Designed miniproteins, single chains, continued (2). Designs and how they scored, part 16

Each design is a single chain, and the fold is of that chain. pLDDT is the mean over its residues in the fold that is shown.

## One batch from the design tools (miniprotein)

Design m4523
Fold by ESMFold2-Fast:
Structure m4523 (fold): chain A 69 residues (1-69)
Amino acid sequence: MEELFKKIKEALSKVPGVSDERAERVARAITESVANGIDPKEVADLLVKAGVMSEEAAKAAVEAYKEAL
């Protein structure tokens, strides 16, 4: 889980406009959701709708998840 969190956070930090604090919060939300059996894409879509992240950041987070597994 910590390795997955770090991979997602690192990918998000490379997206323009994403702060380190936001990257950490989003990475934590996705890793916790995965631990509870929730699809990371579903969580990413909800965060985009809530205005927490862009579609570009959501794509980066989901790809980082796939790369980490």
Scores: mean pLDDT 77

Design m4524
Fold by ESMFold2-Fast:
Structure m4524 (fold): chain A 65 residues (1-65)
Amino acid sequence: ASVLVEIGPDEAVARALAERLGAEVSLGPDGRYVVSLRLENVSEAEAAAAEARLRALAAEEEARA
């Protein structure tokens, strides 16, 4: 499974978050950066919790940028 969170146009925020989590950063077709975290052997609930946590961390990094 993978958790994908759209970060927005700021590459620095996306890269900082990806490095903190050991995740990958990619540029989406609309010019917005996406951070993807691969999760293996997790339940649907665990994946949802990880997504919520990633979104919260993204908001914190965006507030610092």
Scores: mean pLDDT 72

Design m4525
Fold by ESMFold2-Fast:
Structure m4525 (fold): chain A 80 residues (1-80)
Amino acid sequence: SEIAEKLLEYLFKIFSKLSEKERDELNEKLGDVLEELEKGKISKEEAIAKVEEILNSYKDKVDDEDKENLLKAFKELIES
């Protein structure tokens, strides 16, 4: 999927700005959101809000454009 490829590209761009520990933490947090969504524990709307909150926790290292691009790609992926 082109949407999934864009999401991965934006995610790897963000990872390149983070320490190894921060990358592991971000990957775990994003994985948890996806698992909760797949299990029907949270809505698509709640999943988007959680991803936005997670990305905001890295605001000191990741610019707003990179965060907005990832969030938009994530929203498009789960809404498709």
Scores: mean pLDDT 83

Design m4526
Fold by ESMFold2-Fast:
Structure m4526 (fold): chain A 88 residues (1-88)
Amino acid sequence: ASKEKLEEARKLLLEQRKQAEEEMKEVIKKSGKNGLIDGAQVYLDKLADAIGQATYILTGSKEEQDKTKEEAKKIGDEALAKLKAELE
């Protein structure tokens, strides 16, 4: 990938991560302990979408975007299950 595409992908990931973190914090603040799972879900889903979009910027492939997003979402679901077990 070109330096331009790498910077575009990096900027997207940083922006989406910041937004996801802010939304997660708001959910946790409003819901207390009961909001931790909902906040984590929002965070992980947004990151999976962002990783998919970054993959498209780098590869130009919708197939690679879909695969990468699905893999990231699966990892997120597994992490969320562990978080839920730890909170209980």
Scores: mean pLDDT 79

Design m4527
Fold by ESMFold2-Fast:
Structure m4527 (fold): chain A 97 residues (1-97)
Amino acid sequence: GEEGLAAVKAWGDREQALVDKLIADLQANLGKSEEERRATAEKGVEELMKETSPYSALGSLRGAAGRAPPDVQKGVREAAEIAESKIKKLENEKKKL
């Protein structure tokens, strides 16, 4: 119903806001060390996955990598790789049960 559509939209808006925040944080850290940029990406990925889902977070980060400013595209791709690695760990844990 309408309530379900509103919930889906609100969820998508929150996911997009978290992706945009990650892009902004990566831009703010462009002049910092690789370790600091990686830590920023890891934090953003963890927040996105916690607030949405691991698979949805990966999809949004892959989409963002194609549309992000050129100077942060590498950082956004690295964030997508972090999300993919976390998903593979979750899938491997399920196979052990």
Scores: mean pLDDT 78

Design m4528
Fold by ESMFold2-Fast:
Structure m4528 (fold): chain A 85 residues (1-85)
Amino acid sequence: MEVKATVTVKKKILDDNGNWTEIDEEKKAEFKIEAGPVKVSYYENGQYKEETFDASKGEGTLKFSYFDDEKGKDVIYEYKVKVER
């Protein structure tokens, strides 16, 4: 089963002073989520982490990380997902 969900994005980046800072980009995006638990993997402080998002619970948080080659540092995105029925 696919459901339509609204996502609010919080973006965290490493600043020039070596501190994690939030970029105030409130972006609401609609996308389809497949029904059931989805495993999402990311790296935080060099550790591999997995989180499970379950669309049947109506809301949750997804985390993604990647190395940004242009900025030369790790970027973490937190997505707060709300399922609309």
Scores: mean pLDDT 57

Design m4529
Fold by ESMFold2-Fast:
Structure m4529 (fold): chain A 91 residues (1-91)
Amino acid sequence: MKAVLTLRVTFETPELAEKFAEMMAKGKEKPPSEEIESAEAEMLSPTEVEIRLLFKSEEAAEALAAALRANRDAFMKAYGATDLEVEVAPA
């Protein structure tokens, strides 16, 4: 069953949010995993970016979500984020 992983990241500054969105856009045509069918990034506000990853399987989406939740503090520190929300839903 296909699933969508939605990642919402709030950044300390608009410049960090734009840099992150640009990095995700550069990866759009070459997803980091063969289990990812499509990737989309959207600026919700000057400091908030939403990323939607369509996975070929719910298990793969949940595995990445679990990894992101487990490493939330490290991720936020690396990218200058103040909040990170991860959700998985059936596609």
Scores: mean pLDDT 78

Design m4530
Fold by ESMFold2-Fast:
Structure m4530 (fold): chain A 86 residues (1-86)
Amino acid sequence: AVEEVRRLLEEMQAIGRELEAQQDTVPEEELEKRAIERLAPLARRLAEVLGAPALGEELVAALRARDAERHQALVERLGELIKAAE
């Protein structure tokens, strides 16, 4: 279980770094679309592995709604679950 969480986090971090590198060359709207399309399935899988699939769906919904405050709160909650899984 821990190994799958680690792999998902590494993949999400790699995608995040790739998107960050494109920040100055790709339009913001296109960058946001790529972030959602690439990170959403990984966030859902991570939440599922941590036993909280509803949290993954809430994270994706907050991202799509551009609700930064809700997204941040859900990310913090996901972080607590990751720490508990260690």
Scores: mean pLDDT 75

Design m4531
Fold by ESMFold2-Fast:
Structure m4531 (fold): chain A 80 residues (1-80)
Amino acid sequence: NAAVREQAIAEIEAAIAEAQKVAATSSPDMQAALNEAIASAQGVIQLIRDNPWLSEEEVRALRDYTLSKINAAIAAAKAA
């Protein structure tokens, strides 16, 4: 379902935007960790876009996992 893919991509893109904003004001070490999380999240967006055979359940699982990872990196950077 295109709507499920578009929603998942939009949610991941929003998290990437927040991570980029946090990275801009972070220490070099935290910026490196955030940039790695951003690159991984961008890879998942590309995976969803390149694989139209992914089920709605698989897309949701990829979204949930990706959001948990990037949000953890954002939280760690904000706590530092």
Scores: mean pLDDT 86

Design m4532
Fold by ESMFold2-Fast:
Structure m4532 (fold): chain A 61 residues (1-61)
Amino acid sequence: DPEELAKKLVETYGLERARAIVRALVEHRPPPDDVRYVPQELATLPEEEKRAVLEAIEKLA
């Protein structure tokens, strides 16, 4: 569920960092240097689902 994953990412990393991580994945760029690991489930999501997670994070702002 994109909204549940978005909430978990914001809870773990904070709003701005969670958004930066997911945006990097959507844009096929490496995540920020300070991120030691990205959840495999997030990294392996279909493109459409990654965008849904990003949208859900932006709605939490």
Scores: mean pLDDT 73

Design m4533
Fold by ESMFold2-Fast:
Structure m4533 (fold): chain A 72 residues (1-72)
Amino acid sequence: TEAALKAAVAAGDNGGGAQGEDGTVASARSPEGGSSSPAALQAATRVGGKVDVGGAKDGKPAGSGTVELPKR
């Protein structure tokens, strides 16, 4: 439990730097929408990771990362 909290905080903190979150977010989000196969998920993650150049860092997102249009 405590380790999970620290891991979540580290993911968020790393997201602040953007580089780590870029890979983490793409890896977490992309495979879910990629496929159900483990190998396919890995490949889909890489393809989705390419989209990380779109703004997985977003400057602050510690949980989503992808570029979304805010209601601004």
Scores: mean pLDDT 42

Design m4534
Fold by ESMFold2-Fast:
Structure m4534 (fold): chain A 84 residues (1-84)
Amino acid sequence: SMEAEKAIEEAREAVKEAMEALRESKTIKGITYAIGGVLSGIGGIFEAEHHLSKGDDEKALEAAENGARTARENAELARRESEK
């Protein structure tokens, strides 16, 4: 359970990174990627907390890790679009 809880906290940090990328975005494409990152991270947190409430620590960990990964990937895509 501690690993899943830690992964959810890391997913919350990934959402903050995506929100920061959104604030820094200068293009429609960059904004779109950043929004996608925020939504994916939030979705992963929600899914992880749902699985934790059912006692499924493995699915909770997977959902949180997938949410965090997608949020960070989209934040990076948003930043790359804003550089050009």
Scores: mean pLDDT 88

Design m4535
Fold by ESMFold2-Fast:
Structure m4535 (fold): chain A 87 residues (1-87)
Amino acid sequence: ADSYLDYKRRRLREEIRALQKALETLKKNGASPEDIEDAQRALEEAQRRLSEVDAIKAGKTDELIERYKKEGKESKAEFYENLRKQK
């Protein structure tokens, strides 16, 4: 359980770092707005996944559910609500 979450956290941090560098390179090289927007979306998704792992480790699943409901991501919110009920 914990070792798997630690593995995911490490991988997500590495992914976020790589995506941040890629985004900076695209901006510096004057890449298309579409390429920059795609890289920004990928970075935001990786950051959300890291927040999920951190929330689960901290026992703050309720905060994660509220965040996804506010973002209109009802399927993700419902998944974590069901996971909480199965404790």
Scores: mean pLDDT 75

Design m4536
Fold by ESMFold2-Fast:
Structure m4536 (fold): chain A 91 residues (1-91)
Amino acid sequence: MIPKIPPEEGLRLAAELLEEAARYLEQGDVSKAAALVSAAMLVLSMMDLPPELRERVMERIRRADEYSKQGDLKAAAETLRELARELREAA
């Protein structure tokens, strides 16, 4: 059984991982950024998120992935930073 992460702590941890991923995207290190996004998604999956916040997380991650696939790493990084800010505000 996976222990529940306290919502405030989990949201802050996910935000920190997404901010780190954004930094790697700005450096062109897509592989490290992808690993950090996966870690953030794992943390968020272990939390009881409100459905509305869960939907926004999924949409922002999808948007960042699409920008990355188009080679727009700057837009992808900014999308992850916007999500990180939203998660910190929800904490």
Scores: mean pLDDT 82

Design m4537
Fold by ESMFold2-Fast:
Structure m4537 (fold): chain A 98 residues (1-98)
Amino acid sequence: DLYKKAEEAKKEGKFNEAIDYYREYLKTVDLRNTEDVKKMIDALVEIAKLYKELNDLEGVRTVLLDLRSLKYIYQFHPDLQPYIDKAIKEVEELIKEL
């Protein structure tokens, strides 16, 4: 489980390895499955938090752009819109703290 490997790497302070595992996980997501998409959004927020730990503002900004793209892609999915909006706000707060 790539997501679990990412969480373990994060616990060990291996932030670059954790980001790589989360990104590999994102490649396995079924974009037609709402629960998989929610877990993908959770992974993107975790990637943004890891970029903040690395003081990588451009990394955090890249995740914000990815989340905004998902908001557009899923514009006709009312159950996903609040979830994406919450993730966008969380990542915007990370940028303000950098």
Scores: mean pLDDT 89

Design m4538
Fold by ESMFold2-Fast:
Structure m4538 (fold): chain A 87 residues (1-87)
Amino acid sequence: MEEEKQAEADRLLRTAKQLYENAKIVYEEAKNGTPEQKRRAAVYARAASDMAEFLAKHARQLDPEKAEEVEKYAKEMRSLAEEIESD
């Protein structure tokens, strides 16, 4: 039972990391792009942040410490969206 909960929490954390890595790639590509590319990148980063917040809610039921790491990735992705929108 504990092993199963740990495995699921690990999957949620890995998914959040992948969302963050993808958001960073989209952000870096958009930095020197058109205004439309920057807008699309901001939408992506916000959507990825919202998804990570949803994953964090599920992770909190399984492992509170891993949920905090997932929430950290959500905040980082939200910051990326705000930086793009400020350009």
Scores: mean pLDDT 83

Design m4539
Fold by ESMFold2-Fast:
Structure m4539 (fold): chain A 87 residues (1-87)
Amino acid sequence: ELEKLEKELYELLTERTGKEYADMVLDALKNDSEVRKMIRESLKEGEKELEESKKEYGVDEITKYYEKLIELLKKIIEIYEEEEKKK
């Protein structure tokens, strides 16, 4: 369900970063395999930082935001990589 995940990611990014940045991120995820690779590697560090943030601040709106962001990015990247395999 790629369109639903893209919609959720767009809304989540727009909330904190604005529509222009959200459009750039979604375009790069769709069309740039190097960006997808870099983001996938960065998500491991992001998960670590999220756990550290939970330890320091507890579970709040910021930790929920990043947890959802990481989840959406992982799912979207997986779908785009599967689509690339079919070409």
Scores: mean pLDDT 76

Design m4540
Fold by ESMFold2-Fast:
Structure m4540 (fold): chain A 100 residues (1-100)
Amino acid sequence: SKKLEEIRELLEEATKIALETLEELGDEEAKKELEKRYEEVLREIDEAEEDPSKLPRFKELVEIYLEWLRDLAKYYEEKDPEKSKKLLELLEKIEELLKE
């Protein structure tokens, strides 16, 4: 699915920004949590690609992941407003694709 591929690419970009932010902050615990959540999301993308009946489950897990990233962006907004803004814009694009 072209849309699943686009979602995967946007999630990778968003996750890279979040990882870079947490690395700069020195928050190793949050970094491990992010990596764990991202791996779970990637597994659900692969499963939805093979079985369309899994799309609702995939959408739910991605939405939870996006909420976690949004909280992170807000937490880091004062220290790095540009990275926060970029992350939030990517999350909006992913949410738009999920509605289709």
Scores: mean pLDDT 84

Design m4541
Fold by ESMFold2-Fast:
Structure m4541 (fold): chain A 74 residues (1-74)
Amino acid sequence: GFDPSKVDEVVEKAEKLLKDKDPAIRLAAVHGLKEVYLTFGHERAVEALEKAAKEDPDPRVREAARKALEEIRK
């Protein structure tokens, strides 16, 4: 689009939050990435959600990422 850097910055911040030690912060990042994709269709947000769904140490964060991916793919 006309301002891809703004969406990229939001995704980059969410990717950093997915590496936080606090699972509550990582959960918030999953919800943020879902909303970014629903608003802008940014594929990088999907990639971040797929990584969280497979690799996050907290099963609740993995579940939230899987549900977000299901909603996106509907």
Scores: mean pLDDT 80

Design m4542
Fold by ESMFold2-Fast:
Parts: sequence; structure tokens; C-alpha cells
Structure m4542 (fold): chain A 85 residues (1-85)
Amino acid sequence: SSELAQQIIQAIADTKQRLEEAKEAYKKGELSEEELRAILDVTRADLDALIAQLNAQPVVDQAVLAALQELKALIDQYLEELDNE
């Protein structure tokens, strides 16, 4: 539905802002690695749920799906970078 698409678009925007704030806090030493990993793990799980919900729709918005998958891949990459520090 258009309401679901609007909710997901808002969730993507909110998630990007939260990740930026968390990255900045981590770089400044205001957030620990453990706290950052927890934020990334929770966010990744939330994105998986949104992807599953979108894929359950009769017509899948491919642009929104791609945006969610790109954001999830970015989180996975950042977690991998932390593992190599």
C-alpha cells in the first residue's frame, strides 16, 4: 500500500540519520565499539523485517526494496570493518 511505502521511506531516512549520529559519536569516543555494534545489529534486524514485509506485498516496490538492501549492505560492510580494526 502507499501507506506502507511511505512508512518504509520514512524508516530509511530515520535509519540513515541514526547511523550518521552513531558514527560521529563513535569517532569522537562518545560511543563504545560494543554500543555501536549493538545499534548496527538492531538496525540490521529491523531492515530484514522491513524487507520481508515489503516482499509480502502483492506488488513489490523495487526502488524501495533496492534502497533497503543497499542500506543493509552498508551496515554489513561497517560491521566487517569493525571486525578488522
Scores: mean pLDDT 82

Design m4543
Fold by ESMFold2-Fast:
Structure m4543 (fold): chain A 65 residues (1-65)
Amino acid sequence: SLDEVRAELLRIAREIGDFETVARLERPDLSAAELAELARRLAEIAKQVGRDDLAERAERIAESL
């Protein structure tokens, strides 16, 4: 479900300290396309902070949407 996707992205964003993306993910009306965009952004940020494991998870979420 989109709620499960949002919860997983929130977990990744909190883990990497991306509180701007946390705030964006707290919106209740996010579409699958908006979640995919946020997932791709999180993957880029995770790579920049050296969390390739979280980048791969975020990429898989984007691909599933």
Scores: mean pLDDT 85

Design m4544
Fold by ESMFold2-Fast:
Structure m4544 (fold): chain A 120 residues (1-120)
Amino acid sequence: APSREELVAAAREALAAGLDAEGAFALARALAEAGVLDAAREALEAALRRLPAFMATFTPEQRAVFLETLGRELGVELRADSPEEIAERLRELAAGVRTPEEAARLADALLRAIYEARLA
């Protein structure tokens, strides 16, 4: 199995190679499941910076499903905000992450919201 240092190096290379927001959230989840909190937080931050551009690829219906699902999973109301304001609010939540389990939960909520939006 790769070492933590090898996982962190591979993660940084993947982020530098231009993962979209979905790929970066998936990476954050995998790092969190491996217990690598600092790298998981770095991947979450990168994903959230890429989120406004990613949301711009959604139809209005897909965006509504994304925001409703995410708001329900995180216990917040997001439907009225711009993509940039949504990303900023999510960055505030990510800044509060203290454990790998909390990082995994946030990444899972974003990935679930993306999945449900694609079905809309």
Scores: mean pLDDT 83

Design m4545
Fold by ESMFold2-Fast:
Structure m4545 (fold): chain A 96 residues (1-96)
Amino acid sequence: SEAKEYVERALELAREALRIAQENNDRQAAAELTLAIGALEAALRLLENKDYEGAKKALEEAIRHLEEGIKASKDPRTIELARRAKEYAEKALEAL
């Protein structure tokens, strides 16, 4: 599924953003990225179960948390990776 591939790419980028936020002690960005990762993992599981309505809600939740992580961070690399993760999550949502 194209949506699944986009969610997997968003997860990869969000996990890298979280790692950098944790290294920089950016606690608010790390908290938001952790919630975004949980929502992306839920979206992946829901897609595997063919629950497209549940996957849509999980992706919308992930996008919100990625946006809050971007706003919370002052680190350019965390912001760039979280923005790219958000772009892939939005592509996954469009591919549903």
Scores: mean pLDDT 93

Design m4546
Fold by ESMFold2-Fast:
Structure m4546 (fold): chain A 83 residues (1-83)
Amino acid sequence: STVEELYKKLLEHEKKLPALIEEGLAQARANGDQEHIALLERLAAAKSLEEVRALIGEVEGDEALVKSMEEGIKRIKEIKEKA
């Protein structure tokens, strides 16, 4: 629910969501985390909230991916407030 709401909000600023996914993807590639690489690539290709929900369902036990997304969104908000 929260991730869907944040994704919908970021979709209005579409250029910010790709940057977050790209940053997460770079980190996953550096760590050799094949599972996170595959999931982030699918998330980057998602065009609807239903596709995002399906991905969340597949990774609902993956705290690292969820935490990474939440932290990235928090950093964007902090930067926007600081500016």
Scores: mean pLDDT 59

Design m4547
Fold by ESMFold2-Fast:
Order: sequence, then structure tokens, then C-alpha cells
Structure m4547 (fold): chain A 63 residues (1-63)
Amino acid sequence: SEEDLQKAIEEARKIAKERGLDISKLSTTERFRVAREIMEKTGVSVETALRAVSKLVQEEKKK
């Protein structure tokens, strides 16, 4: 759901900040690692977690 997606995006931001990751420059491996932590902390599906990371990366790259 969109609610799950927003929750996952917020968690992705927290994880990136905590681990000192540049969201706009996340490698494929880093995206997978962030997605896994989102799933563990929020309970969203792997598809939702990966979508959240991809959407956040794309939005940050446009700025």
C-alpha cells in the first residue's frame, strides 16, 4: 500500500543517516542491505522495501 511505501521511505532515510550512506549514490549492494533493514524494522514486503529505496534514490538524484 502507499502507507507501507511511505513508512518504508522514512525508515530508509533513518537507516542511511545512521550508517552514513549518501542516498543519491547507493550501490546495488547498499540498496539491498537498506531494503533488508527496512523489512526487519517495519515488516513491509521485500518488493515495497526495494521500491522505497529506489524511489528515494531517484528523488535525491533529481535535486
Scores: mean pLDDT 81

Design m4548
Fold by ESMFold2-Fast:
Structure m4548 (fold): chain A 88 residues (1-88)
Amino acid sequence: SLLDKARELLKKIGEWMLSASEEQKKKLEEAQKLLEKAGELLRQGKVEEAEKLVEEAFEIILSTIEDEEMKKIVEEAKKLLLEIIREQ
């Protein structure tokens, strides 16, 4: 299922974040706040607004990653989350 795939990808991203530099962590905190706001908007049925914030958050995350394999994992997670949001 999409949720199972998203969970597995998010787990890999979370493990990578544990090894992130201080500079990367600051950017990741900005992205986290956007994802939290997107979750609130989804609860309100504001799907299009939530989608925009998810895209903004993942652009920030991708800008901090230098590892090509991790970029691929994050891009896949972004696509899966947007698919889940669009099916609401």
Scores: mean pLDDT 78

Design m4549
Fold by ESMFold2-Fast:
Structure m4549 (fold): chain A 88 residues (1-88)
Amino acid sequence: MEVEERVERLLELANRAALAILRHAPDTREAVLRAVGAALRVIGLALEAALALRRGDEEEARRAIEELLETLEEVDPALAEEFREALE
């Protein structure tokens, strides 16, 4: 897979995961704030990974993706598994 295709796929998956986190959050203030924080972290880590891939830095890309998956696992383990499978 070319770098551009990997970047596009990663950002698409991160956007879908972030939206799912926000959509499925309970309506309490605490839950909404946690969901917003997690969604922003997922997007930020995806952008870090995308920039690393564009630079050819596979190690930094892997680190950012691992942190992204850890963030998803804390919020919704099912979303983390879907993300892992889709990156294959």
Scores: mean pLDDT 83

Design m4550
Fold by ESMFold2-Fast:
Structure m4550 (fold): chain A 83 residues (1-83)
Amino acid sequence: PAAALKAAEEALEEIEARVREIEADESTTVEEVEEAMEEVKRRLKEQVARMEEAGVDPLTITKLQARGLGLLSELWLIARRRK
């Protein structure tokens, strides 16, 4: 469980850093933001599956999913604002 949880936390940190880079970079197109959203969705699904297989408790998984969904919402707002 600990290794899977650590990997998920590291993935969320990478995703957050990418969201901040996209937010700061005015040259990032709506299409590129939408591609980043699809990548984030795939990474979140992978991390959830790994945590479930490793026996991480459901509440911890739910909290990490909520954090990931928050980051997806930020990307969605960025894409919406740049339309």
Scores: mean pLDDT 84

Design m4551
Fold by ESMFold2-Fast:
Structure m4551 (fold): chain A 80 residues (1-80)
Amino acid sequence: DSTRQRMIQVLDNDSRLSQDRYNQTLQQAQQLSDQARRNDQLSPMQGQQLRQQYRQLQDRSDGYRQSYINLNRLRDQVLS
């Protein structure tokens, strides 16, 4: 059953890549949050721009999270 083993390997690899991207995106969002906190003299427009960038990073991280959850579910189906 080399086909089943290959499918599991591909799903595991893709899941790990999505998890890595999730973690990287969360780190980027945290860095942006830390930058905003250190710069308390931000103008309203600068604050709005940073909030928009933060939301975009959150949306990307949510996308990666859903991706690896779906891949893990598919892996479980292949194993069952």
Scores: mean pLDDT 81

Design m4552
Fold by ESMFold2-Fast:
Structure m4552 (fold): chain A 92 residues (1-92)
Amino acid sequence: SFYEKLLKEGTEYIVNTALEQARQRLEAAGQPLTERAILEEALKIVEELKKLAEEQAKKQNLVNDAYQLSLQQLEEAARRLKERLRELEEEE
């Protein structure tokens, strides 16, 4: 469906953006650019964005389809990053 396509594409965009921002944060902090560190920082970024979105929704009484889609994209992005972290642990 069109909704499934928007969910998938938006989730991929969020994951890729969070990974890039995670690399920049770690580099600025002088931290190692390991796959684990990047994934953990990216997950932190996505969880921060989700909290901000939920707080903004409460203040503005946002209960429209666009907000629900954005929240689901953030939840799915966090899930994907958590899965990648689990897979990395299983390989070690």
Scores: mean pLDDT 83

Design m4553
Fold by ESMFold2-Fast:
Structure m4553 (fold): chain A 81 residues (1-81)
Amino acid sequence: SSAEEERRKKLEEEIKEGMLLIAAGVLATALVNNPEMDEEELEKLIERLAKNLGVEPEKIRRLTEELIPRAREEREKLLAE
């Protein structure tokens, strides 16, 4: 049924979005904990993740950049308390 196909497609898209958020969160946390990380290696990792997730590299980069301040805040809270 077309309704079941639509539901399945939506679930697959939700899984991909979840994986994208996980990847961006892991990258943001890694960058906050390892500020000396090489930018060229980071670019290659972003491109590889984008290819595997079927999204544009810029989408991963933007989400990672958005999450960096939050990851930094959480790190500072853990170190202060």
Scores: mean pLDDT 80

Design m4554
Fold by ESMFold2-Fast:
Structure m4554 (fold): chain A 79 residues (1-79)
Amino acid sequence: SEAQLRLAKNIVYGRIGVVIRKEGGKTSDKVIDYLKEMLKEAEENGDEALAEAVKDVLKKIENETLTYDDVLELARKNL
C-alpha cells in the first residue's frame, strides 16, 4: 500500500542517514553498497514494500549527491 511504501522509505532514509554521517556527510559508494545489501535482505525476507523503497532511493541517488541534511528533509517530506 501507499502508506506501507512511505513507512518503508522512512526506514531507508533513517538507515542511510546514519551511514552518511559516518562516511563524511554525503552519499558515497559505501551508501550505495549499503542500499544494495538492504535490497538483498528485503528480497530474502519477502518485504515487498522495503524492496520497492530501496529501489526508489537508489534511483534518486544515482544522479544526485545527497547530504545528511538532504536525507533528513526527504524523510520529513515523506511523513
Scores: mean pLDDT 80

Design m4555
Fold by ESMFold2-Fast:
Structure m4555 (fold): chain A 107 residues (1-107)
Amino acid sequence: SLSFSEALEKLVEKGYISREEALELSIDLGVLELTEAVLNIHRFTEPLKEIVVLLAEEKLEEAEKLLEELEKEIEEREKTADEDELVVLKVARELLEKLRKVLEKIK
């Protein structure tokens, strides 16, 4: 499979995202990874990176399923989250919404 950086480049090459959107996704995922590390919280970074790879490979059914699974996990975690975990969940939800928009462009 593609690496995360290769996947972002493929999405730009195919016209599904702009270079600016690819840079924003890279920065936002880096911020999420650091936030999860600092707060020692459950990690969403790796599944979100996997969705980017699936979208670049045009495995849309697999990407949609993983998006739905992550959305459900975020919703369940929000019910019991403390203030620190809510920061992580908010960033993860914003990234999930951006990736859902990319999926809709590919369809």
Scores: mean pLDDT 84

Design m4556
Fold by ESMFold2-Fast:
Structure m4556 (fold): chain A 94 residues (1-94)
Amino acid sequence: SAHDEEHARMVELLLKPELSEEERAELEAYVEKVLSTLGGLVIEAAVAAMLGDEEEFERLRRRIERDEAIVYEYAKRTNDQFLLNYFRPLPLER
């Protein structure tokens, strides 16, 4: 899927020690897109859960988890303290 391809590309960029200007802009654009959509995805996941739509809930949960991981790794790379504090894993989660 397009989302799986975008996610794989972002993981490849995050594994590079140095990014070109174009690669940095690509990663920044993806993070901005995630930050603009993440709240809506969380609400949609909550609605799916309330309606008992287990398939849709699991699809949205996986997307949210992957997108949050990308933002967190980007925050570590850029030393963005706000994003690091906001997206850090909870102490009781794995």
Scores: mean pLDDT 81

